# Designed miniproteins, single chains, part 80

Each design is a single chain, and the fold is of that chain. pLDDT is the mean over its residues in the fold that is shown.

## One batch from the design tools (miniprotein)

Design m2771
Fold by ESMFold2-Fast:
Parts: C-alpha cells; sequence; structure tokens
Structure m2771 (fold): chain A 78 residues (1-78)
C-alpha cells in the first residue's frame, strides 16, 4: 500500500510533536535509557503504520494509540 500525499504530510507534522512529547514524558519519569530508545523506535514503527492507513482519521488513531501506549509504559516506570 502506497501512502498518499496527505498521509505523508500528516505523519511528517505529527511525528516530531509525538517525539517531543515522549522526550518530555521521559524527562519526568524513571524510564531507563535503553527502554526510552525502545519506545522511540516503537513510535517510529507506528508512524510508518499510520502512513499505510486508508484514511487520515485512521492514521490519527494509530498515532494517538501509540501516544497512549508510550504514556502507559512510562507510568509503569514509576
Amino acid sequence: MRPSKEMRELVEEKLPELMEYADKLFSETDVPPIRETGLKMYIMAQAVEAELQPSVEEAKKVLEDAKKYVEEEAEKAK
């Protein structure tokens, strides 16, 4: 499946925002550096999956679900 221009632009805009949010979250939690790296890799993988979605709304859901997963994993480090 080839990503549409709209989908690429959405992910290109949202991925940096999500990564910045994750960095802020990790600075406020006791997540070890190796786990932090793993969660960032997970975000990158979900960005690729979002680009492959058939609609912008489904892509947004993939990115939102990725954000929630990262929040839950960071919370477990407390």
Scores: mean pLDDT 78

Design m2772
Fold by ESMFold2-Fast:
Structure m2772 (fold): chain A 100 residues (1-100)
Amino acid sequence: ELEELKKKLEEILKKVKELAEEAREAAARGEETRALALVLAVQAVAALQAAEETGDEALRAEAEAVLARYEPLLSEEERELLREAEELIRKVVKIIKEKE
C-alpha cells in the first residue's frame, strides 16, 4: 500500500507540475479560466501544507490569498476535487514522515 501510494503521488505530482506550468503561462497572458483556477488552488493547498510544516507565515499568507482569489471561481464539483487533492496530499505527507 505504501509503495502504491508513493507511486500514485509521483504520477499526480508530475501531472500537477505540468498543468501548473501551463496554467502559469496562460495566467501571465491574462487568461483566467476555471481550469487555471483549480490548478492554482491545488498548488495553494500544497503550499499551505508546506507552510504548516515549516512555520513559514509568508508562504501561508500567499497561499491563503491565492485560495481566496480562485476558490470562489470553482464549481461545487471542482471544490470537491480540490478537497480530495488536499486529503491525498495530507495522507501522503503523513506516510512519508512516518517512513523517515
Scores: mean pLDDT 68

Design m2773
Fold by ESMFold2-Fast:
Structure m2773 (fold): chain A 90 residues (1-90)
Amino acid sequence: KPKTLEEVIAELRKLIEEMRQSPRPVSVDELVEAIRKAVEEALGQKVSDEGLRMLLERIADYLTPEEVRELARRLGMSDAEIEKLVELAK
């Protein structure tokens, strides 16, 4: 069953923290791919663009601007929406 947005946000924040604590250095690609898979698994079906933006806004402060850009691109967001999220991460 699909999780609530709040449950997905909490799970993603925990995932990011766990990957940052890894004894092995984690690349941007590895981190972004792990988050993308977690979003797909948690939400089951395609999320609305609004729901996806809200989710990324809530985790943007846990990510670097480059990680936000790569994640948003892989999730199919427009360049204009990506730059708005990056401003929130600064």
Scores: mean pLDDT 72

Design m2774
Fold by ESMFold2-Fast:
Parts: C-alpha cells; structure tokens; sequence
Structure m2774 (fold): chain A 84 residues (1-84)
C-alpha cells in the first residue's frame, strides 16, 4: 500500500512537471516526461491497477496534446486516489 501510494504520487509529480514544461514551451522536456508517464501506465496495468493506468495514460495524452489544464486535473485526481 505504501509503495503503491509512493508510485502514484511520483507519477502525479511527473505529470505536473510535464504540464509546467508545456506551459513554458519546453516541448522536448514535456515529451520525455510524458514518455515516463506512459511507461508508468503500462506498469500499473500489468500490476492490475486499471483505474490508475487509465488516468496515467490520459494524463500523458493531455501533455502530448499540450492540454495543461487537463494534465493538472488528472494529476490532482491521482493525488486524491493516493490519499484514500
């Protein structure tokens, strides 16, 4: 449970950093960070965490689309799930 919470929080922090990179116009950094989030989504899916996997994938998609608002919203949802 503690390792799971740490994983989710780390992923949310990566999404927030990616959103900030998008907002700064740093597309290269945003794409690298989105790639890490896609990898985290695949790991979550293999571990059976389907809801977390889907939220991570949607967050990475939002980063790739340049949608800062959606990426931040999804990161907040992940943080809230990690605190339950």
Amino acid sequence: SEDEKRFIKSAAETILQAAEAVERGDRETAEILATFVYMQAALAKRAGYEEISELLKRAADAVMAGNVEEARRLAQELIELSEK
Scores: mean pLDDT 88

Design m2775
Fold by ESMFold2-Fast:
Structure m2775 (fold): chain A 86 residues (1-86)
Amino acid sequence: SRLKELEERAEEALKNKRYKEAIEILRELLELVREDEKEVNGIVFSIVYLGKELGLSEEEIFSLVPEEFHPLVEKAIKLLEEAEKK
């Protein structure tokens, strides 16, 4: 229930372009789903995407995510950069 409440709050913040609040909710959600690799991947990608939308540096974006998930941050950055190339 708490997991679902955080997911719904994150989605609402995203729809209203409250990206800073969305990042904070996603960071909370990440701590709850830490053992679920698929959920972790999706949340980390979302945090990286929103960080880039806010104009955060790569260093700032890495600081938003636990060090153990930094390889996923690097992967997300590369995927987003490749998408921008078209």
Scores: mean pLDDT 82

Design m2776
Fold by ESMFold2-Fast:
Structure m2776 (fold): chain A 63 residues (1-63)
Amino acid sequence: SKEELEKAKEEIEKLQEQMDRFNKSYLSTIEDPERRKKMEKVLKDLKEKLVQSREEEVKRKLE
């Protein structure tokens, strides 16, 4: 249903926000700027893969 799809999208958005907050906090603990940049890329790639996986799951179940 439309309501179930909207709720699923809202949960994915909340997950993205939580991941962004955690990643920002974690990156702030890294004193080496080169290491920080490398970890930022790794965390961004991981976030994108997890979000894509969740979106595909929603599509499979609701579409």
Scores: mean pLDDT 80

Design m2777
Fold by ESMFold2-Fast:
Structure m2777 (fold): chain A 100 residues (1-100)
Amino acid sequence: SIEDLAKELIKKYEEAAQKLKSLGTEKAEELAEMLERAIEHIKKLIEEKDYESLIEFVKGLVEQLEDILEEAKNDPSTPEELKKILEELLEELKKILEKL
């Protein structure tokens, strides 16, 4: 179901946010906070059963994360661990989107 896929999505965001926080960098903390806000919004959309807005929101987040990853790859001061976390998250999110 869409609700089950959304729960998988929340789990992936929670795991990524925890990994980012463990890096202890300001940029990683900011990204973790962004993912935590996304989780709260997704939970609200599930409660409201607004699955069309949920799909649109997730697609927008994937595009935003791809832009963030591209910027991170072009910044030599960004830790490789942060880039890897974002790459792994994006791969998982794209797999979930294919099922929505």
Scores: mean pLDDT 84

Design m2778
Fold by ESMFold2-Fast:
Formats: C-alpha cells, structure tokens, sequence
Structure m2778 (fold): chain A 88 residues (1-88)
C-alpha cells in the first residue's frame, strides 16, 4: 500500500465535499495534504510517487485560487491517473 496514494485519495474525497460548499476550505485541505506529503517525503516508500502527488496537489491549489476550473479539472485527472497507476 502506498501511503501517499491513500492520503491523496482521502484528500480528494474531503476536497470534493469542501469544493461544493467552500472553495477556500478546499484550498486549505489541499495545503494540509501538501504539507503532510512534504513532511513524509524523506521516509516515503516511493519518493517519486510522493513528489508527483505533491506537485499535482500544488497545481490543483493554484487553479482553484485563480478560479480556473478547467485547469483544476486537468490536474485532478492527472492526480487520478497517478493514484490509479500505483493503487492495488
């Protein structure tokens, strides 16, 4: 099991709920997941996957902050691909 993939999946579920109610809360959830990922990166079982997930979360956060929901959708699709590839 990939800890980074599990955390990303949980973050996406929480973020999806927050996005419907409050985009600022969605950004905060993404920020918390980015910080958690960075903190765990040195001890990650798969540091390349962890880095990629952090980068996708950063891109999603910036897209939401700018109100660019097309960019958000694209980054969310890329994050979903990363999770799917490494999930078992």
Amino acid sequence: AEAAAQKAAEALVKAAEALKDDPEKFVKLLDEMIEAGRKELPSSENPELTKELIEELEEMKEAVKKGDFEAFKEEAEELAKVIAEYAS
Scores: mean pLDDT 67

Design m2779
Fold by ESMFold2-Fast:
Structure m2779 (fold): chain A 86 residues (1-86)
Amino acid sequence: GRSKADTIMLALQQRSFGFPYDDYISPGMRRVVDLMMDYIKNKSNSKISQRILSDFRSEARKMGFDASDIDRMIQTVDVVIKMRNS
């Protein structure tokens, strides 16, 4: 089956296209996705983006993600931002 990290990344993609969350997306997963979307929106403001990133790491840890999963998700979001702005 799909990992929790892959489920979150799919939910981020769906939300970026304006689709609502699927029923199987838990409140904790939705919180993590909402923080990723806020990070993307605020990338130009380094102070705000770093605070959102800290909140994202905290919420992802509460969901049981390890440091490598969290770093991989952040790197994926940063690549998406870079591609969008290129």
Scores: mean pLDDT 77

Design m2780
Fold by ESMFold2-Fast:
Structure m2780 (fold): chain A 70 residues (1-70)
Amino acid sequence: MKSEEELLEEMEKILKEMIEAVKNKDWKSFLELDKKLTELQDELDEKGSEEVLEKAQKLLIEAKKKLDEL
């Protein structure tokens, strides 16, 4: 079972890799990373504290802004 800190670190890593995949037009990697992100979000939603969920939302908002600028 992953800790809340490990889930947040993994989410940040996946989001950075997703941005890089979009820059490289690597849609296969992007789709695989998107599936992993969905699984992590589901796990955080079931087990995460309010503070961890707030941090996860902040990471998603920042990543979405970067993706929208590409």
Scores: mean pLDDT 79

Design m2781
Fold by ESMFold2-Fast:
Structure m2781 (fold): chain A 71 residues (1-71)
Amino acid sequence: RPLTLEEAERLINEKVPELLKKYPELSGFEADVYVLREAGATLEQIARVLGVTVEQVKEAYDYAKKIIEKK
C-alpha cells in the first residue's frame, strides 16, 4: 500500500514522541523511520516520503531495531 506524506506525518506525530520517551538514545530520524516501517511501509516508500536515500532509511531502521527489539 503506498505511503503518502500526510499519512507519514500523522504516524510520526502520533507514535514518535512516545517512542523517544522510552528510547531517548534514538535520534528523531531513527524514530521516524522505525514508526513508518512498523506501520508496514517499505524502505523505498519511506525514502521517497522523507526525501532521503534508501541506504539512510535502512541504516536508521537497523539501528532503531537493535535498540527497541532486544528481548
Scores: mean pLDDT 80

Design m2782
Fold by ESMFold2-Fast:
Structure m2782 (fold): chain A 96 residues (1-96)
Amino acid sequence: RLDTSGLTGIANTAKILRSIGVEVEIEDIGSGVARIVKVTDPSLTPEEREALVGVRVVVYKINGELAVDVLDATPEQAEIARRYFESHGIKVANSY
């Protein structure tokens, strides 16, 4: 099971993401994993926003930098997520 000691909690993670321009709504599904339930970012196409809904993520800090792991995503979902998060300064560390 995931060690969530590096996470500040899902609600605080959502607030941090929004503060840097990441316009997603996330839901805690346990074990430090959040599910993307809605994407409202106007910089994404409607198709890209739909593709990100249901993607599971773990958001954490490593060496003071914000990072995300993308879980159980299709290759297309993982690529959209990586491009989106990295455009906001969040490193996509793992996808599996």
Scores: mean pLDDT 73

Design m2783
Fold by ESMFold2-Fast:
Structure m2783 (fold): chain A 95 residues (1-95)
Amino acid sequence: MEKKKEAGLLLLELLAQGYSPGAAVNLALKKAGIDPSLSKEERVEKVKELLLAAGVDEETAEEMAELLLKLDEGKEDPLVVHERLQKLAEEALKK
C-alpha cells in the first residue's frame, strides 16, 4: 500500500504542476515498481489503483483514468485533457 500511495501522490503532484500526463504516469508507475510496458487497459487500471491509494475518491479516479485513456487514443484535444487533469489533481491534493 505505501509504495502505491507514494506513487499516486507523485502522480497528483506532477499533474498539478503541469507536467505532461504521459511523463507523470510513467514516473508514478516506476515509483510503484510497475512495468511501464503494460497494455493500454492495464496501464489505465494501475493508474486508477494508484489514485485510489493516494486517497482520491473512486469517481474522480475513474474520470482521471478515462481522461488519460482518451489522451493516449488521440480522441480529445491534448491541451483540454491536460488542463482538466491538472484541475482534478489540484482538487484531490486540497484535502
Scores: mean pLDDT 78

Design m2784
Fold by ESMFold2-Fast:
Structure m2784 (fold): chain A 68 residues (1-68)
Amino acid sequence: GPGAEAARRAAEAARRAGSSAGAATMIHDVKQEATTEELAEAAAKAAREASLGASHDRVADMLLRAAE
């Protein structure tokens, strides 16, 4: 769904930034746009985990499972 897609994009952006600062910005953007949906919550969680050093593959796999 759209929230799962946003979560993956947020996680990928955070991974590319390679820092918690980048992840924090992505989390803020997601919360501003879509804070009421379960999938939006998953996006925020995924971005947070990415900022904590979770690998892109692991985060992406988690998001794919949440989307199903």
Scores: mean pLDDT 58

Design m2785
Fold by ESMFold2-Fast:
Structure m2785 (fold): chain A 88 residues (1-88)
Amino acid sequence: KVEEVRELARKRGLSEEEIRVAETLLEEHPDITPEEAVRRAEELAERARKEGESVEAVYVREQAERRFGPEEGERARRRLEELEEARR
């Protein structure tokens, strides 16, 4: 399934960061379909664009914040900002 979400996201023109987010969504929510994971990643991408942050940074920060608290979420976000910066 994870491979399927990567393939689908790539077909839909998602960035490498958005593809990773879709993959993570499927890993965290194994009961959703690959198509659903890709759709969710696209929604997060729209959100991230409005926030002025990368989609992966927003997603990981939110997920880490949910699981480990706001400090860890902020750390994860900053780490991913570096990755997006390298791609830009």
Scores: mean pLDDT 68

Design m2786
Fold by ESMFold2-Fast:
Structure m2786 (fold): chain A 58 residues (1-58)
Amino acid sequence: MKLVEVVEDFKGKNKDELDVKKGEILKILEVVDEDYVLVEDENGNKGLVPVRYLRLVE
């Protein structure tokens, strides 16, 4: 399972983007492109987060 850690707080601007907080661990569902990843949080919320806010934990 691919996991990422949020390195900086991100607030979604579009309906497809997920609000995330620094230190959260998210599951990668899909790498959409070089700029965005589709992730799922611990509560089952899904959305896009820019790659620059994430670090691979594996």
Scores: mean pLDDT 82

Design m2787
Fold by ESMFold2-Fast:
Structure m2787 (fold): chain A 88 residues (1-88)
Amino acid sequence: AEERGIELGRRALPEAEKASAAVQAGGALQMIGLEVHGELTGDPAAEAAGRAGRAALEELRREHPDLDPTVAAGAAGIAAAEVYNELK
């Protein structure tokens, strides 16, 4: 899940950069929502998606230290949603 999340986050970065702040925030909330859903319900797809999104966020911030954190979080959210859709 984590490696797939990083791959998807890197692919999503150009889309996240072009997105409005509201769309970037929506992506970030999707990642957080999947983490919370996984923790509260034990849904393995949501737990995996949350880990994938966090791994993407950490790696994107490491590779691009000057990147706006909301852009990185938006890309991580897209990665989390994609992993959830692949596993559910």
Scores: mean pLDDT 80

Design m2788
Fold by ESMFold2-Fast:
Structure m2788 (fold): chain A 67 residues (1-67)
Amino acid sequence: GPLSPEEALRRLLRLLGLSEEQIEEALEIYRKTGSMAEAIDYIAEKTGLSDEQIEAAERELLREILA
């Protein structure tokens, strides 16, 4: 079946090399705000991830989902 937004976020953050603790923290932000962008911005600021690293991981995730 199609990935839920929460599962897509979890897979994206795993591709970025984040720990399960960091992933669950980002997911808490998503659950509280309903915003994927706010969850990603929060974890990027906390972990030092660049926009380029996030975009590369998003492209890889889309490649895997669309295959």
Scores: mean pLDDT 83

Design m2789
Fold by ESMFold2-Fast:
Structure m2789 (fold): chain A 72 residues (1-72)
Amino acid sequence: DRERRLELIERMLEEVERLERSGELPAEIAEALREGLRRARELIEAGAPASEATAAIREAVAPLLEAIEALE
């Protein structure tokens, strides 16, 4: 469902904004997440398959995972 996927993207963007404002999420990671989520939104709006939108979201998470591993 396109509408449910767009709603999910919107909620994720709101959460990223909240975490950045609270200082829980570094600005560089927040920017990477916003870019990936905006890309996923554009793909969904253009009628791309669910697999492409999901891949864009996974790609958005990759920098966060790398940053966490670097802190280890």
Scores: mean pLDDT 75

Design m2790
Fold by ESMFold2-Fast:
Structure m2790 (fold): chain A 63 residues (1-63)
Amino acid sequence: MEELEKRIRELKELIKNKVGGPKNLELARGLYEQAVTYYSWGLFSPEDAMKLLDKAFSILSKS
């Protein structure tokens, strides 16, 4: 799914560039890892994974 791959890449870049405060980075990293890992394991639908990624983006954007 191209949208999911794009979101994963964008979020990874934001985390790498340390956008947001330390607490927000830790929360966003947790959501990122959960979305990617559980989607890869077949535990999440693409929609479930996207919701977690969008939440992580929101946390970093409102820092």
Scores: mean pLDDT 75

Design m2791
Fold by ESMFold2-Fast:
Structure m2791 (fold): chain A 69 residues (1-69)
Amino acid sequence: SENAIKANIKTLRALGKEEVAKEAEEKLKEGADPEEILNYLQLEIYKIALEQFDSESLKEKIKELEEKK
């Protein structure tokens, strides 16, 4: 969903990840797969959460998303 992508971009901007947000917007403009863009944004959000909480469950989710292509 484009709305989910836009929501995640807004979240990343609020967290100071402007370059990640811009990259996702350019991918969306170029007609990249919306599911691939959404997975990329979710991965970046999980990485930020991992920096704060050092959670094993977050590490596993990150691994799953990185391997899912």
Scores: mean pLDDT 77

Design m2792
Fold by ESMFold2-Fast:
Structure m2792 (fold): chain A 79 residues (1-79)
Amino acid sequence: MAEKEIERLAEEIGREALQRATDAGVPKDVAELIAQNARDAARITGYLALNQGKSLEEAIKEAREAAERVFDAGLADVR
């Protein structure tokens, strides 16, 4: 059930991103937005990788990389 693994990963990434943004002193509403964007990036990228026939391991790697990129951009955008 590869989709369930990607969904679980996206939820985990979202929780980690929220904690990281909160610990960095980002206001709660902005931290939640950054976390949601990171979660969505992980989910979408993971599903696309699986749809392209990539392994679950590659899908997880690409999902994590996409989420980290979106997280970094979110922190930069909020300034």
Scores: mean pLDDT 86

Design m2793
Fold by ESMFold2-Fast:
Formats: structure tokens, sequence, C-alpha cells
Structure m2793 (fold): chain A 72 residues (1-72)
């Protein structure tokens, strides 16, 4: 799952270099408090074109990948 999330991140999120995933959020700390459904809503709002390209499995994989980065 993590490898798939990394692929999604590199393919789509790199194109959004310099943008926040959640406007006004404190990066990854805010993201890890977010449920999968809240993450889907935010992704659809902030990056609708990318959201339309992702399957439910890819969104879940991306969510888990980003949470894994926040654990340290």
Amino acid sequence: MIEKGKEVFEKYMKAMHGKTIVPGAKGLEHLITMSLEEFKEMLALAFPQIYAQLSEEEIEALYEYLRSLAKE
C-alpha cells in the first residue's frame, strides 16, 4: 500500500509543488488528524482535477502514505 501511495504522491502532488494540501493547515500534522473521508473532501476541493483521476484505492493509498511520513 505505501509504495502505491508514494507513486500517486510523486505523479500528482509533485505537479502541485509549492501548494498546501489543506489551505491554512500546518502541513502533515493536520493531515494525520483527518479521517479518510475528510481527506477525500479536502482533496476534491483543493485539487478537483487530480481527485477525478484517482481511484478510491489510490486515494486510500495516498492517505496512508502521507500518514506514514508524519509518524517519525
Scores: mean pLDDT 65

Design m2794
Fold by ESMFold2-Fast:
Structure m2794 (fold): chain A 70 residues (1-70)
Amino acid sequence: LKSVDELIEEFEKKMDEMKKTLSVTEFKKKAAEEAYKAIEEAEKVGLDAAHELKKRINEIYEKYEKELEE
């Protein structure tokens, strides 16, 4: 099992790579897919871990979405 911090670190790395290589539409689709996978892994740890991860993923996604709107 990966910790919430490890799942967040992996998600951020994937977001950075996808932002550079994918179109905005493809980025949003792949980001959602990766977010769901990370949340599912956190749910295996517990509900508190899943809630923390979901909150942090939403914050990261909002940051990237604002950059894409430029």
Scores: mean pLDDT 78

Design m2795
Fold by ESMFold2-Fast:
Structure m2795 (fold): chain A 82 residues (1-82)
Amino acid sequence: MSEEERREAARIAEAAARELLEELEKLNEQETIDVQKAVSLYTAAAIEIAALSFLGRDELAERLREELREVWKKFEEKVKEQ
Protein backbone atom coordinates (compact mmCIF):
# COMPACT_ATOMS: atom_id res chain seq x y z
CA MET A 1 0.00 0.00 0.00
CA SER A 2 1.08 3.58 -0.55
CA GLU A 3 1.70 5.79 2.51
CA GLU A 4 -1.49 7.72 1.69
CA GLU A 5 -3.49 4.47 1.47
CA ARG A 6 -2.05 3.34 4.82
CA ARG A 7 -3.05 6.64 6.50
CA GLU A 8 -6.58 6.45 5.07
CA ALA A 9 -6.94 2.78 6.11
CA ALA A 10 -5.80 3.65 9.65
CA ARG A 11 -8.27 6.57 9.81
CA ILE A 12 -11.14 4.30 8.72
CA ALA A 13 -10.15 1.54 11.18
CA GLU A 14 -9.91 4.03 14.09
CA ALA A 15 -13.32 5.53 13.25
CA ALA A 16 -14.86 2.04 12.97
CA ALA A 17 -13.32 0.90 16.28
CA ARG A 18 -14.60 4.01 18.10
CA GLU A 19 -18.13 3.63 16.65
CA LEU A 20 -18.21 -0.06 17.65
CA LEU A 21 -17.03 0.80 21.18
CA GLU A 22 -19.75 3.47 21.46
CA GLU A 23 -22.41 0.98 20.28
CA LEU A 24 -21.20 -1.59 22.83
CA GLU A 25 -21.34 1.04 25.62
CA LYS A 26 -24.92 1.90 24.57
CA LEU A 27 -25.90 -1.77 24.96
CA ASN A 28 -24.83 -1.52 28.63
CA GLU A 29 -27.53 1.16 29.13
CA GLN A 30 -30.34 -1.16 27.97
CA GLU A 31 -32.57 -3.01 30.46
CA THR A 32 -32.40 -6.27 28.49
CA ILE A 33 -28.92 -7.49 27.54
CA ASP A 34 -28.47 -8.57 23.91
CA VAL A 35 -25.54 -10.98 24.37
CA GLN A 36 -25.34 -11.93 20.67
CA LYS A 37 -25.12 -8.27 19.59
CA ALA A 38 -22.51 -7.56 22.30
CA VAL A 39 -20.31 -10.47 21.14
CA SER A 40 -20.61 -9.32 17.51
CA LEU A 41 -19.66 -5.72 18.40
CA TYR A 42 -16.74 -6.88 20.57
CA THR A 43 -15.40 -9.13 17.78
CA ALA A 44 -15.74 -6.38 15.15
CA ALA A 45 -13.99 -3.83 17.43
CA ALA A 46 -11.16 -6.31 18.14
CA ILE A 47 -10.64 -6.83 14.39
CA GLU A 48 -10.47 -3.06 13.70
CA ILE A 49 -7.98 -2.63 16.58
CA ALA A 50 -5.85 -5.48 15.17
CA ALA A 51 -5.91 -3.69 11.78
CA LEU A 52 -4.52 -0.55 13.48
CA SER A 53 -1.59 -2.58 14.86
CA PHE A 54 -1.01 -4.06 11.37
CA LEU A 55 -1.00 -0.51 9.93
CA GLY A 56 1.71 0.58 12.43
CA ARG A 57 -0.57 2.45 14.87
CA ASP A 58 0.49 0.30 17.83
CA GLU A 59 0.11 2.94 20.57
CA LEU A 60 -3.41 3.84 19.37
CA ALA A 61 -4.31 0.14 19.08
CA GLU A 62 -3.10 -0.45 22.68
CA ARG A 63 -5.24 2.46 23.97
CA LEU A 64 -8.33 1.18 22.11
CA ARG A 65 -7.72 -2.40 23.36
CA GLU A 66 -7.70 -1.03 26.93
CA GLU A 67 -10.96 0.86 26.24
CA LEU A 68 -12.49 -2.33 24.78
CA ARG A 69 -11.41 -4.33 27.87
CA GLU A 70 -13.03 -1.78 30.21
CA VAL A 71 -16.30 -1.67 28.22
CA TRP A 72 -16.42 -5.49 28.10
CA LYS A 73 -15.80 -5.71 31.87
CA LYS A 74 -18.82 -3.45 32.48
CA PHE A 75 -20.89 -5.62 30.13
CA GLU A 76 -19.83 -8.82 31.96
CA GLU A 77 -20.75 -7.22 35.30
CA LYS A 78 -24.20 -6.27 34.01
CA VAL A 79 -24.81 -9.80 32.61
CA LYS A 80 -23.94 -11.29 36.04
CA GLU A 81 -26.61 -9.02 37.62
CA GLN A 82 -29.32 -10.66 35.49
Scores: mean pLDDT 82

Design m2796
Fold by ESMFold2-Fast:
Structure m2796 (fold): chain A 97 residues (1-97)
Amino acid sequence: MAAPVEAVPKLDPEAVEEARKAVRRVEEASANLDVGVTEEELRRARELATQELAELLAQIREKAETGSVEEAVRLTAEALRWIGVLIDADLFLEKLK
């Protein structure tokens, strides 16, 4: 019996470039409310942030299990950036409703 592990699907390279631009737009809008972000950019930023966070969480678990606790802590700090992007994207999406 296999444990149900949901893997976030890898984005196409072109979609990744658009998502990276969207992440920068969301971070800029969070710092400057005059910067407009489209619903499509918010969705792209959310998709990339979800993928990056899933990969970081897997690495954090591996490092913690192998006794590399200091590396797990550093990876957790990186994960906080992506959590911030997810929170900001969700807040901006709610404002568009």
Scores: mean pLDDT 73

Design m2797
Fold by ESMFold2-Fast:
Structure m2797 (fold): chain A 74 residues (1-74)
Amino acid sequence: MMSPEEIFERVLEDIELTKAYIELNPDNPAGSQLVLESVERLVEKARPYLSEEQQKEVDEALAEARKVLEEQLA
């Protein structure tokens, strides 16, 4: 069983990897949307294990990833 800290670290790492994928693949918005949706589902599954502070940090990181995709689609 993973600790709450390990869950937080892995979720945050997956969000950063998703953001990097989106940044590196501006010509593949469909693929970027799929990886973003995948990490959003992971975040929701992780929420019961995260503190309020950890949830805020995860939500901020997820918002940054979404912003990159939105700017590419503009």
Scores: mean pLDDT 85

Design m2798
Fold by ESMFold2-Fast:
Structure m2798 (fold): chain A 65 residues (1-65)
Amino acid sequence: MAEKEKELLERAKEILEKLGGGSVEVSDGEVTLTIPEQDVTTEAALAIELMGLAYEYGFSLKVKD
């Protein structure tokens, strides 16, 4: 679990860097995405990418504004 959390976190960070930032936290089988500014288009893109990643690793995704 800890190894998968680290790997998922690294991949999530790459997505955040590509799409314009935000923050991500991975713990207890859950990925939490926090976007610092309300940008509906960027938020949707980040949520879709991270949802796919979390699903691939068997984690839940939670998105916070």
Scores: mean pLDDT 72

Design m2799
Fold by ESMFold2-Fast:
Structure m2799 (fold): chain A 73 residues (1-73)
Amino acid sequence: DKAEQQKVTFLVSFARKYANQYRDPEAVARWFADQIGQLKSLAHRRQAFEELSAILPEELRAILARLVAPLLA
């Protein structure tokens, strides 16, 4: 729905704005995983993960992929 789409858009915009400012990649990845897990639609979870994976630094992307895997099953 529109509220979940807005949340996906927010997460992507947040990641783009702060891409070079992450001090603790594991804590940041856990926060993104928690936000993705709050999305009710599996399609929106997958969309958020794909869009975030395109813009996040490699280290953070790798941690996020591990944390999000069970949320996309």
Scores: mean pLDDT 81

Design m2800
Fold by ESMFold2-Fast:
Structure m2800 (fold): chain A 86 residues (1-86)
Amino acid sequence: MGPAEREALYEEQEASLYIMKYSILKLYPYEGSEEEMIKLLEKAIEELEEALRLLAEAEESPLVRAQRRAAEEAIEILREELEKLK
């Protein structure tokens, strides 16, 4: 794994933590949780966009192409969820 690919995986890991927290709040909402959910989705999108930027600089491989596709699709899904909350 190259340095850019490893850094992209760290950004993806951070995004996954934000998505996990969002999922918990979605299942077990409380008063004011919608504002926190919006913040978590925005942070997850930012981390995934940074991962895509890093993957654009990585050496081409089947794994790197799969990672780009997965990140692109995740960003689309998270943006749709964010739009529903705004």
Scores: mean pLDDT 84

Design m2801
Fold by ESMFold2-Fast:
Structure m2801 (fold): chain A 97 residues (1-97)
Amino acid sequence: SAEEQAIIDAWNARTPPGVAPVDKDGLTALGLSGGTGNERLRDVLSRANLAGLPQDKDGRTAMHYAAEAGDYQKVLDILRGKIDVTTQDADGRTPGM
């Protein structure tokens, strides 16, 4: 949607270009999303630059957990900055825990 693209564009404009974070198994959030069958979630993750997200000790970001759960709304909320990805205990463990 136009709103979805605007969220991705705004995120990408403020996120440094680079390699998407990989967990300790070498999987990106996009890779984890394939297990859910959610094509729309996968499409959003493929368009978003995820290089700026903080990683926990397993290399996982809040986006990895949202993608694995198939939680499309949570993915958008992370991109909107509505979720504090650095304090997320349930869906993504913070770096330095």
Scores: mean pLDDT 70

Design m2802
Fold by ESMFold2-Fast:
Structure m2802 (fold): chain A 63 residues (1-63)
Amino acid sequence: AVLDEEVRAAIERILASKRPVAELARLPESVRQRIADLLPVAVDPADLEALAKAVLAHRDWLL
């Protein structure tokens, strides 16, 4: 998938972070929605814990 530079940088920060939920909370809602849309599973972008878990579980899809 073609990743926007902002979205790519955000995903890399989440994957590298010991506090992925906190990194997601620092992002604009539009960026969280775009990350959720890239995942192969349906995730509510407002559910930061579920979104963080999905991002960590699907590293190979997001790289």
Scores: mean pLDDT 78

Design m2803
Fold by ESMFold2-Fast:
Structure m2803 (fold): chain A 89 residues (1-89)
Amino acid sequence: MMAALPEAGKEGVKAALASGTGSRLSRAIAGGLLLMGAAFEAGYLKDAERARRDALAGADVLYLGGTGDNAKKALEGGRKAAEEIAAAA
């Protein structure tokens, strides 16, 4: 489950979101990457590795000043992976 994420990592992102630092897209990307990390760590979803790759590509594009389709796909991939983990329990 997403709760499998390291607490330190979850608290770090939570603090960043609460502090209002970064754009909405930056926060969404960070959330997506954490969800992908949880999915990969849990080992529940074979698609998690592909989605992780897309999430990393999206984050890289955003970091280089891009807001392209790769970032959007990475965010949606992360959300879908998290939902499948939740459904599998």
Scores: mean pLDDT 49

Design m2804
Fold by ESMFold2-Fast:
Structure m2804 (fold): chain A 117 residues (1-117)
Amino acid sequence: SEAEKYLQKGIEALRQGKYDEAIENFKKALEILDKEPESPEKVALRIIVLLNLAFVYALKGDFEKAIEYLKEAKRLFDESELTEEQRKLVQYYARSLALFSRALGLTEIADLAEEIA
């Protein structure tokens, strides 16, 4: 999907340390998802984008925005009728975020991500 392409571009930019480029691509993914009909797959993609936005803002030192995006991801995860497959996909990304955040000493970010994982 178009949204998934922007998610992948954002992840690639993030891996290269291009944080502002990563944010722009993740926000573009959210914009596309807002125009598409909702499905468990689209909701799972939205949560994954929000988790990645939280991580990139934490890496930039913007912990207030990071926590905001994590809380939004958690609320959406708790309130959404995801399939077992979509839940496992989201949990995989949340676990990865928690592990990387903990390794970087971002304890609050790691603890919040573990609530989804």
Scores: mean pLDDT 87

Design m2805
Fold by ESMFold2-Fast:
Structure m2805 (fold): chain A 82 residues (1-82)
Amino acid sequence: MDEERRRLIEEGLAEVAAMPQEEKDALLKRIEENKEKFWEKWEKDRTVPKEKLELAIETQVRMIRGEATPEELLEAERELEK
């Protein structure tokens, strides 16, 4: 099921993997700097538990580093849709 979504995630991961290291490093630093601000803003705007947000952020970091699997991303998206 959701073969189209799996392909889209795989393509996204491939694009990130092909991305220059400079851009990956810049994204990682940006995420780290904005993490605290993101948590504060999200808490005021949403009622989602921090644990779920932490998983989402960690998944993005792993994706940029090329350590995340398509299945991990798919599961995270399914949980967020729920």
Scores: mean pLDDT 71

